# Designed miniproteins, single chains: the designs that were tried, part 3

Each design is a single chain, and the fold is of that chain. pLDDT is the mean over its residues in the fold that is shown.

## One batch from the design tools (miniprotein)

Design m74
Fold by ESMFold2-Fast:
Structure m74 (fold): chain A 67 residues (1-67)
Amino acid sequence: MEEEIEELIKEAEKLLKSKNPKAVLYARTALVLAELARLYLEQGDEEMAERYVKLAREALELAKEAE
């Protein structure tokens, strides 16, 4: 999970450099959701962490589609 969160953050950061405003907005959303997943994981809340990983992944896919 931690490695997956790190990869989601790296992919979202790459898409923040997009010139498409929709791609940037979804990438920013994915980044926030991935950071929330990390926060919950650090607090020991694996269920909430997994939920936010899924949401971050969905937002990242929307960012890629918008580019």
Scores: mean pLDDT 84

Design m75
Fold by ESMFold2-Fast:
Structure m75 (fold): chain A 85 residues (1-85)
Amino acid sequence: AREEAERLLRQGAEALEAGDYDKAVEYATEALKLDKSARGLGLLGEALAKKGDYDEAIKYYQQALALQPDNVGIKEALAEVEKKK
């Protein structure tokens, strides 16, 4: 359900803030199974980038931008990760 996906995204964001990147990936992945959102794709991309998985991070940021082409935060995150490639 959408509400369950939002709860998982909140937990994923909290894990990311705490530096638990593996948990952030797990929560974002589970949320995306319930609702494929730009927020979920962006969170997964950020967690993967923090782990150094730049190619995967770019893939998920591009998917997020396909859903929300005007999302400035995701555009900036994608540009930052591409600089590290």
Scores: mean pLDDT 85

Design m76
Fold by ESMFold2-Fast:
Structure m76 (fold): chain A 75 residues (1-75)
Amino acid sequence: SEAEELAREADRLAREGARAAHEGNYKEAAELLEEAARLLEEAAEKAEDPERAEALRRAAERARELARIMRELAE
């Protein structure tokens, strides 16, 4: 489904963000996590299962919080 394709792309970006954070590239990590959150929100809107939509929305919230922390570390 389109929702699952978006969720997989978000997962890829989140993994890239984690790698960037490990390397000390906090600005890049924040940008990747912000994009992952956006894709997770879009996936939630397209999800046919309400339980799956809620899980994707919660994942987006977690990605945004991690992005915020990365932004603070970049400053």
Scores: mean pLDDT 90

Design m77
Fold by ESMFold2-Fast:
Order: C-alpha cells, then sequence, then structure tokens
Structure m77 (fold): chain A 84 residues (1-84)
C-alpha cells in the first residue's frame, strides 16, 4: 500500500535516480494526480525513468501501487517529497 509506495519513491530520490522538482510540482496545482504526472514527466524527460526501472526490481508493483493509491494519499506523499 501507501507505505511501500512512499518507501520506493523516497529510495529513488535518495539514490539520485529522481531529483525533487519542487517548483514544477507546485506549479501543477493542487491535484495530486497532476503533481504525480509532473514527477513522472520529469523522470522521463531527464531519462531517469530508465534508471529507475533498472534499479527498482518491482517496477510493475510500483505502477500498480501508484494506480491504486487514492488521490489524497498521493497528495500527502507528493507534499512530503516536495518538503524534503
Amino acid sequence: GLEALRAMIRQAFETGVLEIPRDAILAAGEDAASRLDVLVDFAVKHKLGQRFVETTPATQAVADLIRDTPAEELRRLLETLAAE
């Protein structure tokens, strides 16, 4: 659930696979899904998605957790990541 998703995304930031695009996340507005989309687009644009996939053996499980996580919990996760 949410704890596993939080841990995996946090680990990606801590290993340098993803950097926190705070300004872009905040500019996406208040919708947690839109903020998550900005984070995903940032990873793709900077080719971090490939490294994330290679370093995260449970890529399908991560995708499933993101899809199945309620918007409110995604919002809390994104706010935590944006706050560092």
Scores: mean pLDDT 52

Design m78
Fold by ESMFold2-Fast:
Structure m78 (fold): chain A 88 residues (1-88)
Amino acid sequence: MDEAIQLIIEGRQLLNQEKYDEAIKLYEEAISLAEGKLKAIALTNLGEAYLKQGKYEKAIEAYEEALKLDPDNKVAQTLLKDAKEKLK
């Protein structure tokens, strides 16, 4: 299995357990190993973890970076909109 994909899967499991800081560490490692669309997926998951922690500015930055790599990522588009609404 691709190490970056495995880290994203494990990070999602930690996110579902509300272990946000641990999930963030795995997503950051996945981002360092991944390129292109896979990196966009890792960045989108990183943004979700920040959003769950109430770190809306960091979530926005992660989603915007994901959309630079994969502009058609509908999950990142939706979550970016949600994060921007939370700043108001």
Scores: mean pLDDT 87

Design m79
Fold by ESMFold2-Fast:
Structure m79 (fold): chain A 79 residues (1-79)
Amino acid sequence: SEVVEEVRRLNRRAEELAREGRKDPERQVDLLTEGARLAREGAELARKGDLDETAYEYGRSLHLYGENEVEARQARAAA
């Protein structure tokens, strides 16, 4: 499914941005915030698609969104 592939791409990018943020503390909040935005976009695409096909990637999107948001809040509090 093209939708599954797009959600997977967004999730992969969200993971990459989180990894980049952990290596660059000055950019960490911005990179994590962008990662959360992409993960949320992936979750919306998966939810609007056929969940029989997208359920796994939908779950990954929700997890990545939550993790990036929590980590961004922690980084802001530490600044």
Scores: mean pLDDT 85

Design m80
Fold by ESMFold2-Fast:
Structure m80 (fold): chain A 71 residues (1-71)
Amino acid sequence: MSEEELEREIAIALIRMITGVGISALSTIEDEEEKEKEAEEFVELIEKTGKRLGVEEEVVKEEVEKVKEAA
């Protein structure tokens, strides 16, 4: 595995970890308004982190959709 491939895999893993944490956090929120607000914050974090780390747009969109589905 090249250094470039490893960096890409780490970047994707980080995005997926944010998604997992977000979904878990959203599952503990009873108030729908708070859940929607928290979901928006996780979506923004995923998008910003994905862009910064050069993660493929398709992967970022898939992870964003998972968070939105959890809300």
Scores: mean pLDDT 82

Design m81
Fold by ESMFold2-Fast:
Order: C-alpha cells, then sequence, then structure tokens
Structure m81 (fold): chain A 62 residues (1-62)
C-alpha cells in the first residue's frame, strides 16, 4: 500500500489494536491512510497493524 508520513502536533496515543504513545514532533508512518470526515479520525496501518488517530493532532509531511 501507499505510505504517508505524519508529524505529531501534540503528544498522542494511537487507538485500535496498538497502544503506542508519541511525543510532539514525532513522525508516524501510516500505510493506506483514510480520513473520516464524520469523526475527524485518520485510519491506516502502522507496521502492518490497523490504527486510528485524531487527524487534528497530526500534519502530513513529505
Amino acid sequence: GEARKYRTLEPLTLASRVLQTFEKGDIITLTDPVYDEETGMLYGFHDGVPVMLDASKVEEVD
């Protein structure tokens, strides 16, 4: 799948099947990311595991 990189704008913990904490300014790589406009959630795969996070807490980077 397509990989996209996101920078954290504040500390966050990934929801779904992986509980992982990130500090502000960390880079998270998601595979096949999908934004849900109804919930404001960003879904994708992190190291092959499905995850979701609050899209307002990250920004896409190159």
Scores: mean pLDDT 80

Design m82
Fold by ESMFold2-Fast:
Structure m82 (fold): chain A 101 residues (1-101)
Amino acid sequence: KNAQLQAAKQQAEDLKKRADELLKQAQESGSKGQQALDWANQQAQQLKQQAQDSTDPEVQAVYNQAAQDLDNYAKQIQDALSSNQGEADLLLQRTQESLLL
């Protein structure tokens, strides 16, 4: 029981560290942003499933909290992607030749 709870906490901590790294990469590169968003959403879904499959309420709470944290990272990545979309739309419209120089 203690070993399972510690393993769940370690997994949650490791995933949060990776999410923070991916969020920073997404803020620097739009091409990495979509991959980071997809990863965060996939991991959040897996954690929700692990919470449902667990019989220990403490382990369930750890997985549910980690999933919520990853959902928050996904929102931040999506916000970063949204800020970059406006610039891409201006380039795609080609309404000003100066933007293609």
Scores: mean pLDDT 73

Design m83
Fold by ESMFold2-Fast:
Structure m83 (fold): chain A 60 residues (1-60)
Amino acid sequence: SSARAEHLLEDVEVSLDMAKSEEQRQAIVATYLAYAERHFDPATTERLRAALEELMKKLK
């Protein structure tokens, strides 16, 4: 569901902002993508992957 994916993305943004290292940020992204692959359709997972890549770029 779109609304659930948006809510999870907001939670991930907070987690990424609170992360103390690049390694922790990469772990957070990997965990979230693994969750998305299990619970969302492929198209939604791809959109979330792109959004996470953009968030990671903004943190550099």
Scores: mean pLDDT 78

Design m84
Fold by ESMFold2-Fast:
Structure m84 (fold): chain A 94 residues (1-94)
Amino acid sequence: DEEEKKIKERIEYLESIIDENDEIAADIYYRLGLGYFKLKEYEKAAEYYEKSIEIAEKNGKKYPLAYKNLAKAYRKLGEEEKAKEYEEKAKEYE
């Protein structure tokens, strides 16, 4: 699939440039989460959304969009309780 190849190439690029000390690292991890979600790799997507949130919060920033997408990933994994918790966090931080 041409689209799947483009997503994988984008993921490889983002993984090659990531620096967790950079303030844009939260956005890069968020984009990695989106890529893996599109590939239906929901556990990997959740992992990257969580890393995005951790870095944003470490830098004193809220990331409600990452919480929303983390909740969606956990719903896809059948983790309804976690999904509800993260959906509430997203609403709290909007």
Scores: mean pLDDT 84

Design m85
Fold by ESMFold2-Fast:
Structure m85 (fold): chain A 64 residues (1-64)
Amino acid sequence: MEQEIEDEIVLALGLIWIGIAKAENRPDEVPALVDRFLAQHPDVSEETRAELRALAEQAIAEAK
């Protein structure tokens, strides 16, 4: 239960960071920001890590 809540919070915060980078027209920085953010949350599930990485790549694709 605690792990699931942690994953949800980390995913939500990651989405906020991606949204900010997109709004500031800096989508190329998103993967590095996501990697740094995930490094600060080592207890996050592999599934949530994969989801944030996929969203980061989508942010870059949308900006091209």
Scores: mean pLDDT 72

Design m86
Fold by ESMFold2-Fast:
Structure m86 (fold): chain A 83 residues (1-83)
Amino acid sequence: SARDEALAALQSLGDRLLEVFKEVDPDGDGKVSITDALFAVQKHSAAPLSDAALAALAEILREFADADGEVDYVAFARHVLSL
């Protein structure tokens, strides 16, 4: 499924996932926008994600977003690595 493709991309990054998100968090506040998170995952993925997988990834990221649309990527990366 598109969700499985998105999760596979996140798991493929594995231990690099935190570093990938830090690249798009220049302020070091531990948060990234959904748009920046999608860009970072796509940039560092070994294979291009389908449009459906990108949409599924955006939905997953929205579940971890605060009122400002920012994702706590440290908590998110820890969650993904525990799957």
Scores: mean pLDDT 80

Design m87
Fold by ESMFold2-Fast:
Parts: sequence; C-alpha cells; structure tokens
Structure m87 (fold): chain A 88 residues (1-88)
Amino acid sequence: MAEVVGAGAALNGDIATFSVTVKSPARVVRAEAEASNGGRGELVGSFIAGDYTGAGVSVPGAKIGDEVRARVTLENGEVAEATATVTH
C-alpha cells in the first residue's frame, strides 16, 4: 500500500470534498469515497508534486461529523486508503 501523508474532509454546502496525499510519484487513476451515511463520490482532481501525489474526491450527501473512507488507486497498482471526519 502507498503511504498516506495527509487526509481531510470538508463540507461546502451539501457536498464534502475529501483530500488525500500519498508519498508516491505515481499518477492517481481512480479515487472513490463513501460517507458513513451512504453518500458516495468519485475523483474530481489529482496532482503530482515530486514524490507526492494528491487526489480530491467529491462526496455528495455527506454532512458534518460523518466519517468518509476514501480509496485511491495509483497507476503502479498501489492502493491507498484513508478515513477522515467531515468538518466545516
């Protein structure tokens, strides 16, 4: 598994954004997230910065206090998983 160096979730209106950063130069090819209340989302943005790769996932239906679990798949076949509580 890839090393997760940062994860967080923030609510903007009725949509939470889950952000995750992993220590890998490999590109994100898939990202999915699910909130504890059943809200689900997919990758909306990704970047590579040296030895770090980041992904943003939009999770409609999540609310403040929900736990969101995200799974990120990298082009080298590595998977990173992270959980964060939605904040404002």
Scores: mean pLDDT 75

Design m88
Fold by ESMFold2-Fast:
Structure m88 (fold): chain A 75 residues (1-75)
Amino acid sequence: MEEVERLKKEADRLISLADFYEKQGKKEEAIRYYKLALETYRRAADIAEQNGDTELAEEFRKKADEVEKRIKELE
């Protein structure tokens, strides 16, 4: 649980950094941070699933899908 919460906070921070770079017109940097957030949400989902928390795993996968769509919109 603590590891999953830490990863969520890390992913949220990476999203904030990506949003910051996007607002600066630095789309390449924004995409890099969004990709890191995507990987972090996927890792959080895998750990939640391993812990038997299917609902939490689905929530993180949904967040990962949203980030992936955002990356595609910027490319």
Scores: mean pLDDT 85

Design m89
Fold by ESMFold2-Fast:
Structure m89 (fold): chain A 98 residues (1-98)
Amino acid sequence: MVDKDVLNRAIALILDLIGLILELDELLEKIEKGELSLEEAKEKLEELEERVEELKEEYEELKKDPSLPESLLKRIEELLKEVEEKLKELKEKIEKLE
């Protein structure tokens, strides 16, 4: 049985990653439509990169707990991969605006 605190941390991380994916999608759409300045886009990218690194550190700590369900670990890994792919796309779009 999973420790309740570990389970709560895993669920919180999943929710944070989903929220980050939605924020990345919104920023990508605003850049495509020309609704965001280059300066604002760069500032948001820096903030998002910092948040992603914090979430990766939390994932590495959670991964060390053998009681954490494999299904939750797999879901977190899939969400982190999606975040990384969207961050890369955001960086490439911002670079093209320079």
Scores: mean pLDDT 84

Design m90
Fold by ESMFold2-Fast:
Structure m90 (fold): chain A 68 residues (1-68)
Amino acid sequence: SEFDELIERLKKEAEEAKKNKDVLSAYVIGLSAATLYQAALNSGDEERAEKARELMDEIFKLVKELEK
């Protein structure tokens, strides 16, 4: 599905941002995950919302770690 492809892409992008210690890229990827989370919530898709929320939380945690 398009949603699963987007989640997988964001995961790979987050992995790359982590390797490069790229705070800006990690932040932008986190915002993309937040957008997917909001879209899933608005469409009533609880499973997709949870998957996007989990990714969003992981990425913003990464942002906080990279800021140190």
Scores: mean pLDDT 85

Design m91
Fold by ESMFold2-Fast:
Structure m91 (fold): chain A 66 residues (1-66)
Amino acid sequence: MDAETWYELGLHLEARGDLEGAILAYAMALQLDPSYERARAALERLLAENPELAQRIADTRAKRAA
């Protein structure tokens, strides 16, 4: 799976209101291609507009929740 596919998944998750999933998808796109500017811009915007989501993602990871 390439960075573009993860970015598209992020857009789809945002459309469904799954902002937490969207952030993770954009982060995965950047993990595969750090120069993928669209994914970086989308991730930075979502985190700036929803700073609590970063905290929730960290908590979810610590608890091993899917």
Scores: mean pLDDT 74

Design m92
Fold by ESMFold2-Fast:
Formats: C-alpha cells, structure tokens, sequence
Structure m92 (fold): chain A 75 residues (1-75)
C-alpha cells in the first residue's frame, strides 16, 4: 500500500530526527558543564556561541518532529 510506504518513510525520518535531537541535547548538557568549569573569557564566549548554535538546531529539529508527528496522525 502507498499509504503504508508513506507511514514507513515518515517513521524512519522521525527516528532519525529524534536520535539527532537526543544527541544535540546531550551535547548542550556537556557544553554547559564545560562552561561552568571554564574561567577564560574567550573560551567562555566560544562555548556560549556553540551552545546557541545547538539550541537553534534543536528548535529546528523539534519543529520538524512536530510536523512529522502531525502528518502521521492525519494518515
């Protein structure tokens, strides 16, 4: 069934995106721990920029996950 193929593709994409989301969240937790232990001002600024970039990626992933979940509920 074409509908079953669409569901399978969306489920596979969802697994990939949820995995990526988990990795980015773990990376942010690691960087925040590192930031707490860092006293060098230049290094702190670089860590903060890296955290901000990852937070942006998380928001984009969460939006895509939400759209895929909505599509799966409508199928």
Amino acid sequence: SKKEEEIKKLEQKLVTLESALGLYKAAIDFLKELLERTEDEERRRELEKEIEALEKQIKELEEEIKEIKKKLEEL
Scores: mean pLDDT 88

Design m93
Fold by ESMFold2-Fast:
Structure m93 (fold): chain A 91 residues (1-91)
Amino acid sequence: MELVEEMRRLKEEIERLYEEYKKSKDLEEREKLLERMRELLERIDELYQEIKRTGTPEEQREAAEIHIEAGSMVTLATMDLWVLKKIEEKE
């Protein structure tokens, strides 16, 4: 329970940072927001591994959903930033 609740809080923070990322028009600010999102995702990964070993089937299912959702936001932001940098590089 406690580990899954920590994962939920970390996911909510990633969601907040991702909304700030989407609102930003500054490439450097977007990079800093993405770096913070990656730090939080690393902590989610650690908690997910622990829950897979010690958690109930219900906790493991919820942890997997949080892990997928958080990872998806980080992946989308990473791909978006990569494209934006390529555009800026050419102009």
Scores: mean pLDDT 85

Design m94
Fold by ESMFold2-Fast:
Structure m94 (fold): chain A 57 residues (1-57)
Amino acid sequence: HMAELQAQLDAARETLESLERALKIARDNGADPETIAYLEAQLERVRARVAELEAQL
């Protein structure tokens, strides 16, 4: 169903925005490189997920 895909896309976009904010806060607070790398990896995965869902709509 398109509605189910749309809900998943909306949730993924919300997660993406949250991770972008978390990464900015971590950088602003001088978080360790491991924390920054972890957040960057999560952000990349969610961006790939968003692109995959958009391609299915």
Scores: mean pLDDT 85

Design m95
Fold by ESMFold2-Fast:
Structure m95 (fold): chain A 54 residues (1-54)
Amino acid sequence: MQKELEEQKKIDELGKKAYEAFSRIRDLRAAGKPVEEISKLEREMVEEILKAES
């Protein structure tokens, strides 16, 4: 049975990806990217996390 190991890996990967994505968003903001583009990326990430958690 691999469910627990797979779930643990999935949660760890989601956490790492979220952190990396936030770091990139911070860099994009520092580079002067439009606020609407930044907000769009943040919204997409939040939606993906919520869907994966459910």
Scores: mean pLDDT 71

Design m96
Fold by ESMFold2-Fast:
Structure m96 (fold): chain A 78 residues (1-78)
Amino acid sequence: DMQQQFQQMERGTLSDSQLTQQQLDYRRQRTIRIIDRLNDRSRRIVADNLDRRSVQLERDGIFDMADMWRDMSDYARS
């Protein structure tokens, strides 16, 4: 299931909140590839989950990751 793959990728997130631009781009591209394989219903569910996670990351002060997940949420809704 693509949604399970998405959750597994998120569990592999660095414990260190600081990411290089290259690492952020790599995660962004991987996320786009997963979203591209989802149907419209699954994309909406993933978008909602990513938006909620982005808000939590922003509250935790992890702004670079929050911005990336927000962009991915917007992409999934497109």
Scores: mean pLDDT 72

Design m98
Fold by ESMFold2-Fast:
Parts: C-alpha cells; structure tokens; sequence
Structure m98 (fold): chain A 81 residues (1-81)
C-alpha cells in the first residue's frame, strides 16, 4: 500500500540522516523526501523514478549493515507501488 511505502521511506530517510553524512547522503534524503511528496500527490511514476535514483546512490556510495537495511527498505517501498 502507499501508506506502508511511505512508512518504509520515512524509516530509510531517518537511517540515512543518522548514520551517513555529506553531499550524497543529502541527495538520498532529498530524493526520498521528493518521492514521499509525489506519493502523497498520487504521482506513483515520479516517486518510482526518484526511489530508483536513491537506491542506485546508496548501492554505489554506501556499504555495511545500515546501507543494506536502507536498500531493503527502498526496494520494499518500490515493490509496494
């Protein structure tokens, strides 16, 4: 559901903000925030595109258990759209 996708995205955002820093982390947070706004406006295609970009950045620039948890949350959110 959209509500569950938004919940997963809010959790992913909080993890990125807490455990990562720098321009790439800020870009991931911004993309997730934009995706949540798009979902609240009913724009699922825009949200999916933004989340795919966020997922790619996390996979390219971050590593470790927290990064794996963020990837799982983003992938689950995309599957719920």
Amino acid sequence: SVAQAVADLQQARALVRRYFSGPVAQQVVDLVDQAIAALQQGNVDQARAQLQQALRLVQQYFSGPVAQQVVALLQRAIRQL
Scores: mean pLDDT 91

Design m99
Fold by ESMFold2-Fast:
Structure m99 (fold): chain A 61 residues (1-61)
Amino acid sequence: MEEAERALREGIEAYEKGDLETAIEHFERAAALYEAAGDAESAAGVRRSRDEVLEELEKKK
């Protein structure tokens, strides 16, 4: 799924730049795209990555 993979890459790039909020948005989009494609395993993996970024963001508040 090219769209899901692109969204995942955009999320990783945002995370590398320290833009945690943007990274979360891209990961949420990637997970939804993987789920829509029937790839529940990849969707679950991306959601775990999103949750890790959310935890990091919450600790910085």
Scores: mean pLDDT 81

Design m100
Fold by ESMFold2-Fast:
Structure m100 (fold): chain A 90 residues (1-90)
Amino acid sequence: SREEALREALERLEEAYKNTKDIDEFVRQALRIVTEALERMDLSPSEKARLAVAAGLTLVGLQLEIEQGKASKEDMLREVRRILEEAAAR
């Protein structure tokens, strides 16, 4: 179910947040978690593709902002949670 996929993804995301020191590694793990969660959700192929692209662009943008000192790893965690919750609510 979408709810089960969301719950598992949020648990994995929290673990990745706690266990990664480097933002590059956190981005890689977050992208994997999002794409795997979307594959488990009962979304259309076009919805999965659109959400995956949106997530990728958001993470790349936030990584650039973090490198510039304009955002934090916690800001990225918050945005990834939002993306996952929005996907599950469709």
Scores: mean pLDDT 85

Design m101
Fold by ESMFold2-Fast:
Structure m101 (fold): chain A 75 residues (1-75)
Amino acid sequence: SQSAEAGLNAVRHAVETVLGPDAVVTAREAAELMGRASAAAGAAIGEMIRAGVIKPDDVLSGRELIEALERAIFA
């Protein structure tokens, strides 16, 4: 959907500007940190957690977050 693609683009931008692609955080920490920079990015990660695509305690890099969201949207 268009809103899901917008969320993915917001996460890509937040990874690049806030976290870095190689930094590793929990999914919950990623949602909180990126959510402060972009409401759309935080919402997108929060929806993945709610849907059970990722767990709040999963340790993920910025790249892995983007890849997980891409798989969820385009699967």
Scores: mean pLDDT 79

Design m103
Fold by ESMFold2-Fast:
Structure m103 (fold): chain A 59 residues (1-59)
Amino acid sequence: MELYRALRDQPQVLPTMLGLKVGDLVEVLRYVDEDWALVRSLVTGRTGYVSLSDLERVA
C-alpha cells in the first residue's frame, strides 16, 4: 500500500476531486500522470483525484 500524507488543506473543487485537510492520510490507488493520482482517504473512505505536489510519501 502506498501511503501519503496531505501537506496542506485542499478544498473539493470538482466532484471527482478529493477534499483534504493537512495531515490526512491517503492510499494511492493509481497514478494518473506526473501531477495527479487517484487516492482513497483513510479518514473518510472517499476516493478522488489529488495533486501529488500536495502529498508526501510516508509508507
Scores: mean pLDDT 79

Design m104
Fold by ESMFold2-Fast:
Structure m104 (fold): chain A 65 residues (1-65)
Amino acid sequence: SHMEDQERQDKISAVARAVAEQGAPSDEELKELVEKLGKEAGLSKEDQETLYKSILSARAESAKR
């Protein structure tokens, strides 16, 4: 349901915020942090990978500017 999808997105957003607050300067440290916090929040491996790629994409865009 849309409500279940919203709860999933809320968890992803919470993990993304926690990752941003702690910081991870390297791509490897970012992957480890996303996996750790994602597992703690109950995110699937697929959602963890999607979040990691999203953050990498955002960093790549910032680096081009």
Scores: mean pLDDT 78

Design m105
Fold by ESMFold2-Fast:
Structure m105 (fold): chain A 60 residues (1-60)
Amino acid sequence: LPSEEELRARLEKLSIPEQVALLAELALAWRAAGRDPRLLRLVNLAADILEEKLAAAEAA
Protein backbone atom coordinates (compact mmCIF):
# COMPACT_ATOMS: atom_id res chain seq x y z
CA LEU A 1 0.00 0.00 0.00
CA PRO A 2 1.27 3.55 -0.65
CA SER A 3 2.12 5.73 2.35
CA GLU A 4 -0.49 8.26 3.51
CA GLU A 5 1.78 11.08 2.27
CA GLU A 6 2.09 9.47 -1.21
CA LEU A 7 -1.68 8.85 -1.40
CA ARG A 8 -2.45 12.46 -0.34
CA ALA A 9 -0.07 13.85 -3.00
CA ARG A 10 -1.67 11.68 -5.71
CA LEU A 11 -5.26 12.48 -4.66
CA GLU A 12 -4.62 16.26 -4.61
CA LYS A 13 -3.62 16.03 -8.31
CA LEU A 14 -6.89 14.25 -9.24
CA SER A 15 -10.10 15.96 -10.39
CA ILE A 16 -13.24 15.68 -8.23
CA PRO A 17 -14.80 12.91 -10.43
CA GLU A 18 -11.49 10.98 -10.36
CA GLN A 19 -11.35 11.28 -6.54
CA VAL A 20 -14.98 10.04 -6.25
CA ALA A 21 -14.12 7.03 -8.47
CA LEU A 22 -11.00 6.23 -6.41
CA LEU A 23 -12.94 6.56 -3.12
CA ALA A 24 -15.56 4.10 -4.46
CA GLU A 25 -12.80 1.66 -5.54
CA LEU A 26 -11.10 1.89 -2.12
CA ALA A 27 -14.44 1.30 -0.33
CA LEU A 28 -15.14 -1.78 -2.50
CA ALA A 29 -11.58 -3.07 -1.91
CA TRP A 30 -12.04 -2.54 1.86
CA ARG A 31 -15.26 -4.60 1.82
CA ALA A 32 -13.69 -7.33 -0.39
CA ALA A 33 -10.68 -7.56 1.99
CA GLY A 34 -12.98 -8.31 4.97
CA ARG A 35 -13.04 -4.70 6.20
CA ASP A 36 -9.27 -4.39 6.71
CA PRO A 37 -8.64 -1.37 8.99
CA ARG A 38 -5.62 -0.33 6.86
CA LEU A 39 -7.90 0.07 3.81
CA LEU A 40 -10.54 1.85 5.94
CA ARG A 41 -7.84 4.38 6.91
CA LEU A 42 -7.17 5.03 3.20
CA VAL A 43 -10.93 5.35 2.51
CA ASN A 44 -11.21 7.96 5.30
CA LEU A 45 -8.16 9.84 3.99
CA ALA A 46 -9.58 9.90 0.43
CA ALA A 47 -12.95 11.14 1.77
CA ASP A 48 -11.24 13.95 3.76
CA ILE A 49 -9.26 15.10 0.69
CA LEU A 50 -12.42 15.04 -1.48
CA GLU A 51 -14.22 17.16 1.15
CA GLU A 52 -11.33 19.69 1.12
CA LYS A 53 -11.41 19.83 -2.70
CA LEU A 54 -15.21 20.31 -2.76
CA ALA A 55 -14.87 23.21 -0.28
CA ALA A 56 -12.17 24.76 -2.53
CA ALA A 57 -14.42 24.31 -5.61
CA GLU A 58 -17.25 26.21 -3.84
CA ALA A 59 -14.83 29.12 -3.30
CA ALA A 60 -13.86 29.16 -7.00
Scores: mean pLDDT 77

Design m106
Fold by ESMFold2-Fast:
Structure m106 (fold): chain A 85 residues (1-85)
Amino acid sequence: TERELALRMTGAAVLAVGYTLEEKDEEKAERIRRLVLEGLKAFEAGDYEEAARYFERAAEEAESLGPEYEPLAEAFREVAEALRA
């Protein structure tokens, strides 16, 4: 349901803030937060495919920060899959 999507997206956004709050690579941290924000905007506009692409890009950026970011990247990929279901 749309409610289930919104809850999953909210959870991923909260994780993104938590993971990036103390990140030393501030440029990558800012890119992850921006990609999540753009994904949320696309979802609100009803563009589920565009939202999914933003979350996939956020997952790639998170993976580039190292293995400690794998749970964040996985959360983003789960959101992208749910948006396309």
Scores: mean pLDDT 84

Design m107
Fold by ESMFold2-Fast:
Structure m107 (fold): chain A 50 residues (1-50)
Amino acid sequence: MQTKTVEVPLSKKKELAKKLGIPESMIKEGDEFTVSEPGKETTKYIVKKE
């Protein structure tokens, strides 16, 4: 089982929001988002305070 975990600083929430297709207002410190794409490894994004 291989899930890649990526920590995203809160200052980069705009880039994460664009990647996920959601408003920046829906992304806050401590949130976790899991993205699974066909033919790619599952990636878990964790939003961290700097």
Scores: mean pLDDT 75

Design m108
Fold by ESMFold2-Fast:
Structure m108 (fold): chain A 84 residues (1-84)
Amino acid sequence: EKRQEVARLALELGDKAAEELIKESPEYQKDADIVRAAAIAMATYINDKEKMLEVADRFAKKASPEAQEKIREIRDAALEAYDS
C-alpha cells in the first residue's frame, strides 16, 4: 500500500521529467523515453530497494547527462518517500 504510493510518485515524476525534456527540445525525445522507461523499471521493483537502485543505475549509464540527472532526481525522491 505505502509502496504503491511510492511507485505512483516515481511514475508521475518520470512523466513530468520527460515532458520537461520534450518541452525544452523535440530532439530530447529519446532522452524522455529513457527517463520514462527508468521510472517504470523503478516502479516495477519498488518492493526490492536494491534492484530498484540497480535498474536506475543501468538506465542512467545508457542515458545522456540530461537524462541521467532526471533519473537521479526520480531515484532520490523515491528513496525519500520509501521510509515515509
Scores: mean pLDDT 81

Design m109
Fold by ESMFold2-Fast:
Structure m109 (fold): chain A 71 residues (1-71)
Amino acid sequence: MEEIDREVAIAFAEIAYALAKKNNISPEDLKKIQELVDKAIEYARKGDVEKALQYIREALKLSDEAEKKNA
């Protein structure tokens, strides 16, 4: 349990770092990505690590889409 929760936290930190490094992501897209990460943390806290990882993956996908639009 704790080990999986740690993996979610690490993924969150990696996403946060990537977002901070990519200043070209629009505030709107950045907010949507942050909301997905927030949901991942909430599910991890509830013990639903499977859903937490799902939201992390969705955040990564949205981050890639936002970078492609690059505006």
Scores: mean pLDDT 67

Design m110
Fold by ESMFold2-Fast:
Structure m110 (fold): chain A 67 residues (1-67)
Amino acid sequence: SEKEEAEKVIKIEEEILSEDPNNVVALTRLGQAYEILGDEEKAREYYEKALELNPNNLAAKENLKKL
């Protein structure tokens, strides 16, 4: 299911962030995964972090507007 895939993505991307806390791709994917799970607060947190590091991140900017 989409939710099971999102949970798997969260595990992988959290592991990546433990090694590279400023990985914009991992932060954006965590935002997307939490959005799929309906956790809008966590999704917003990760999208905002991604945009702080890269203000031109179109995916984070567009998805944040939908929250």
Scores: mean pLDDT 87

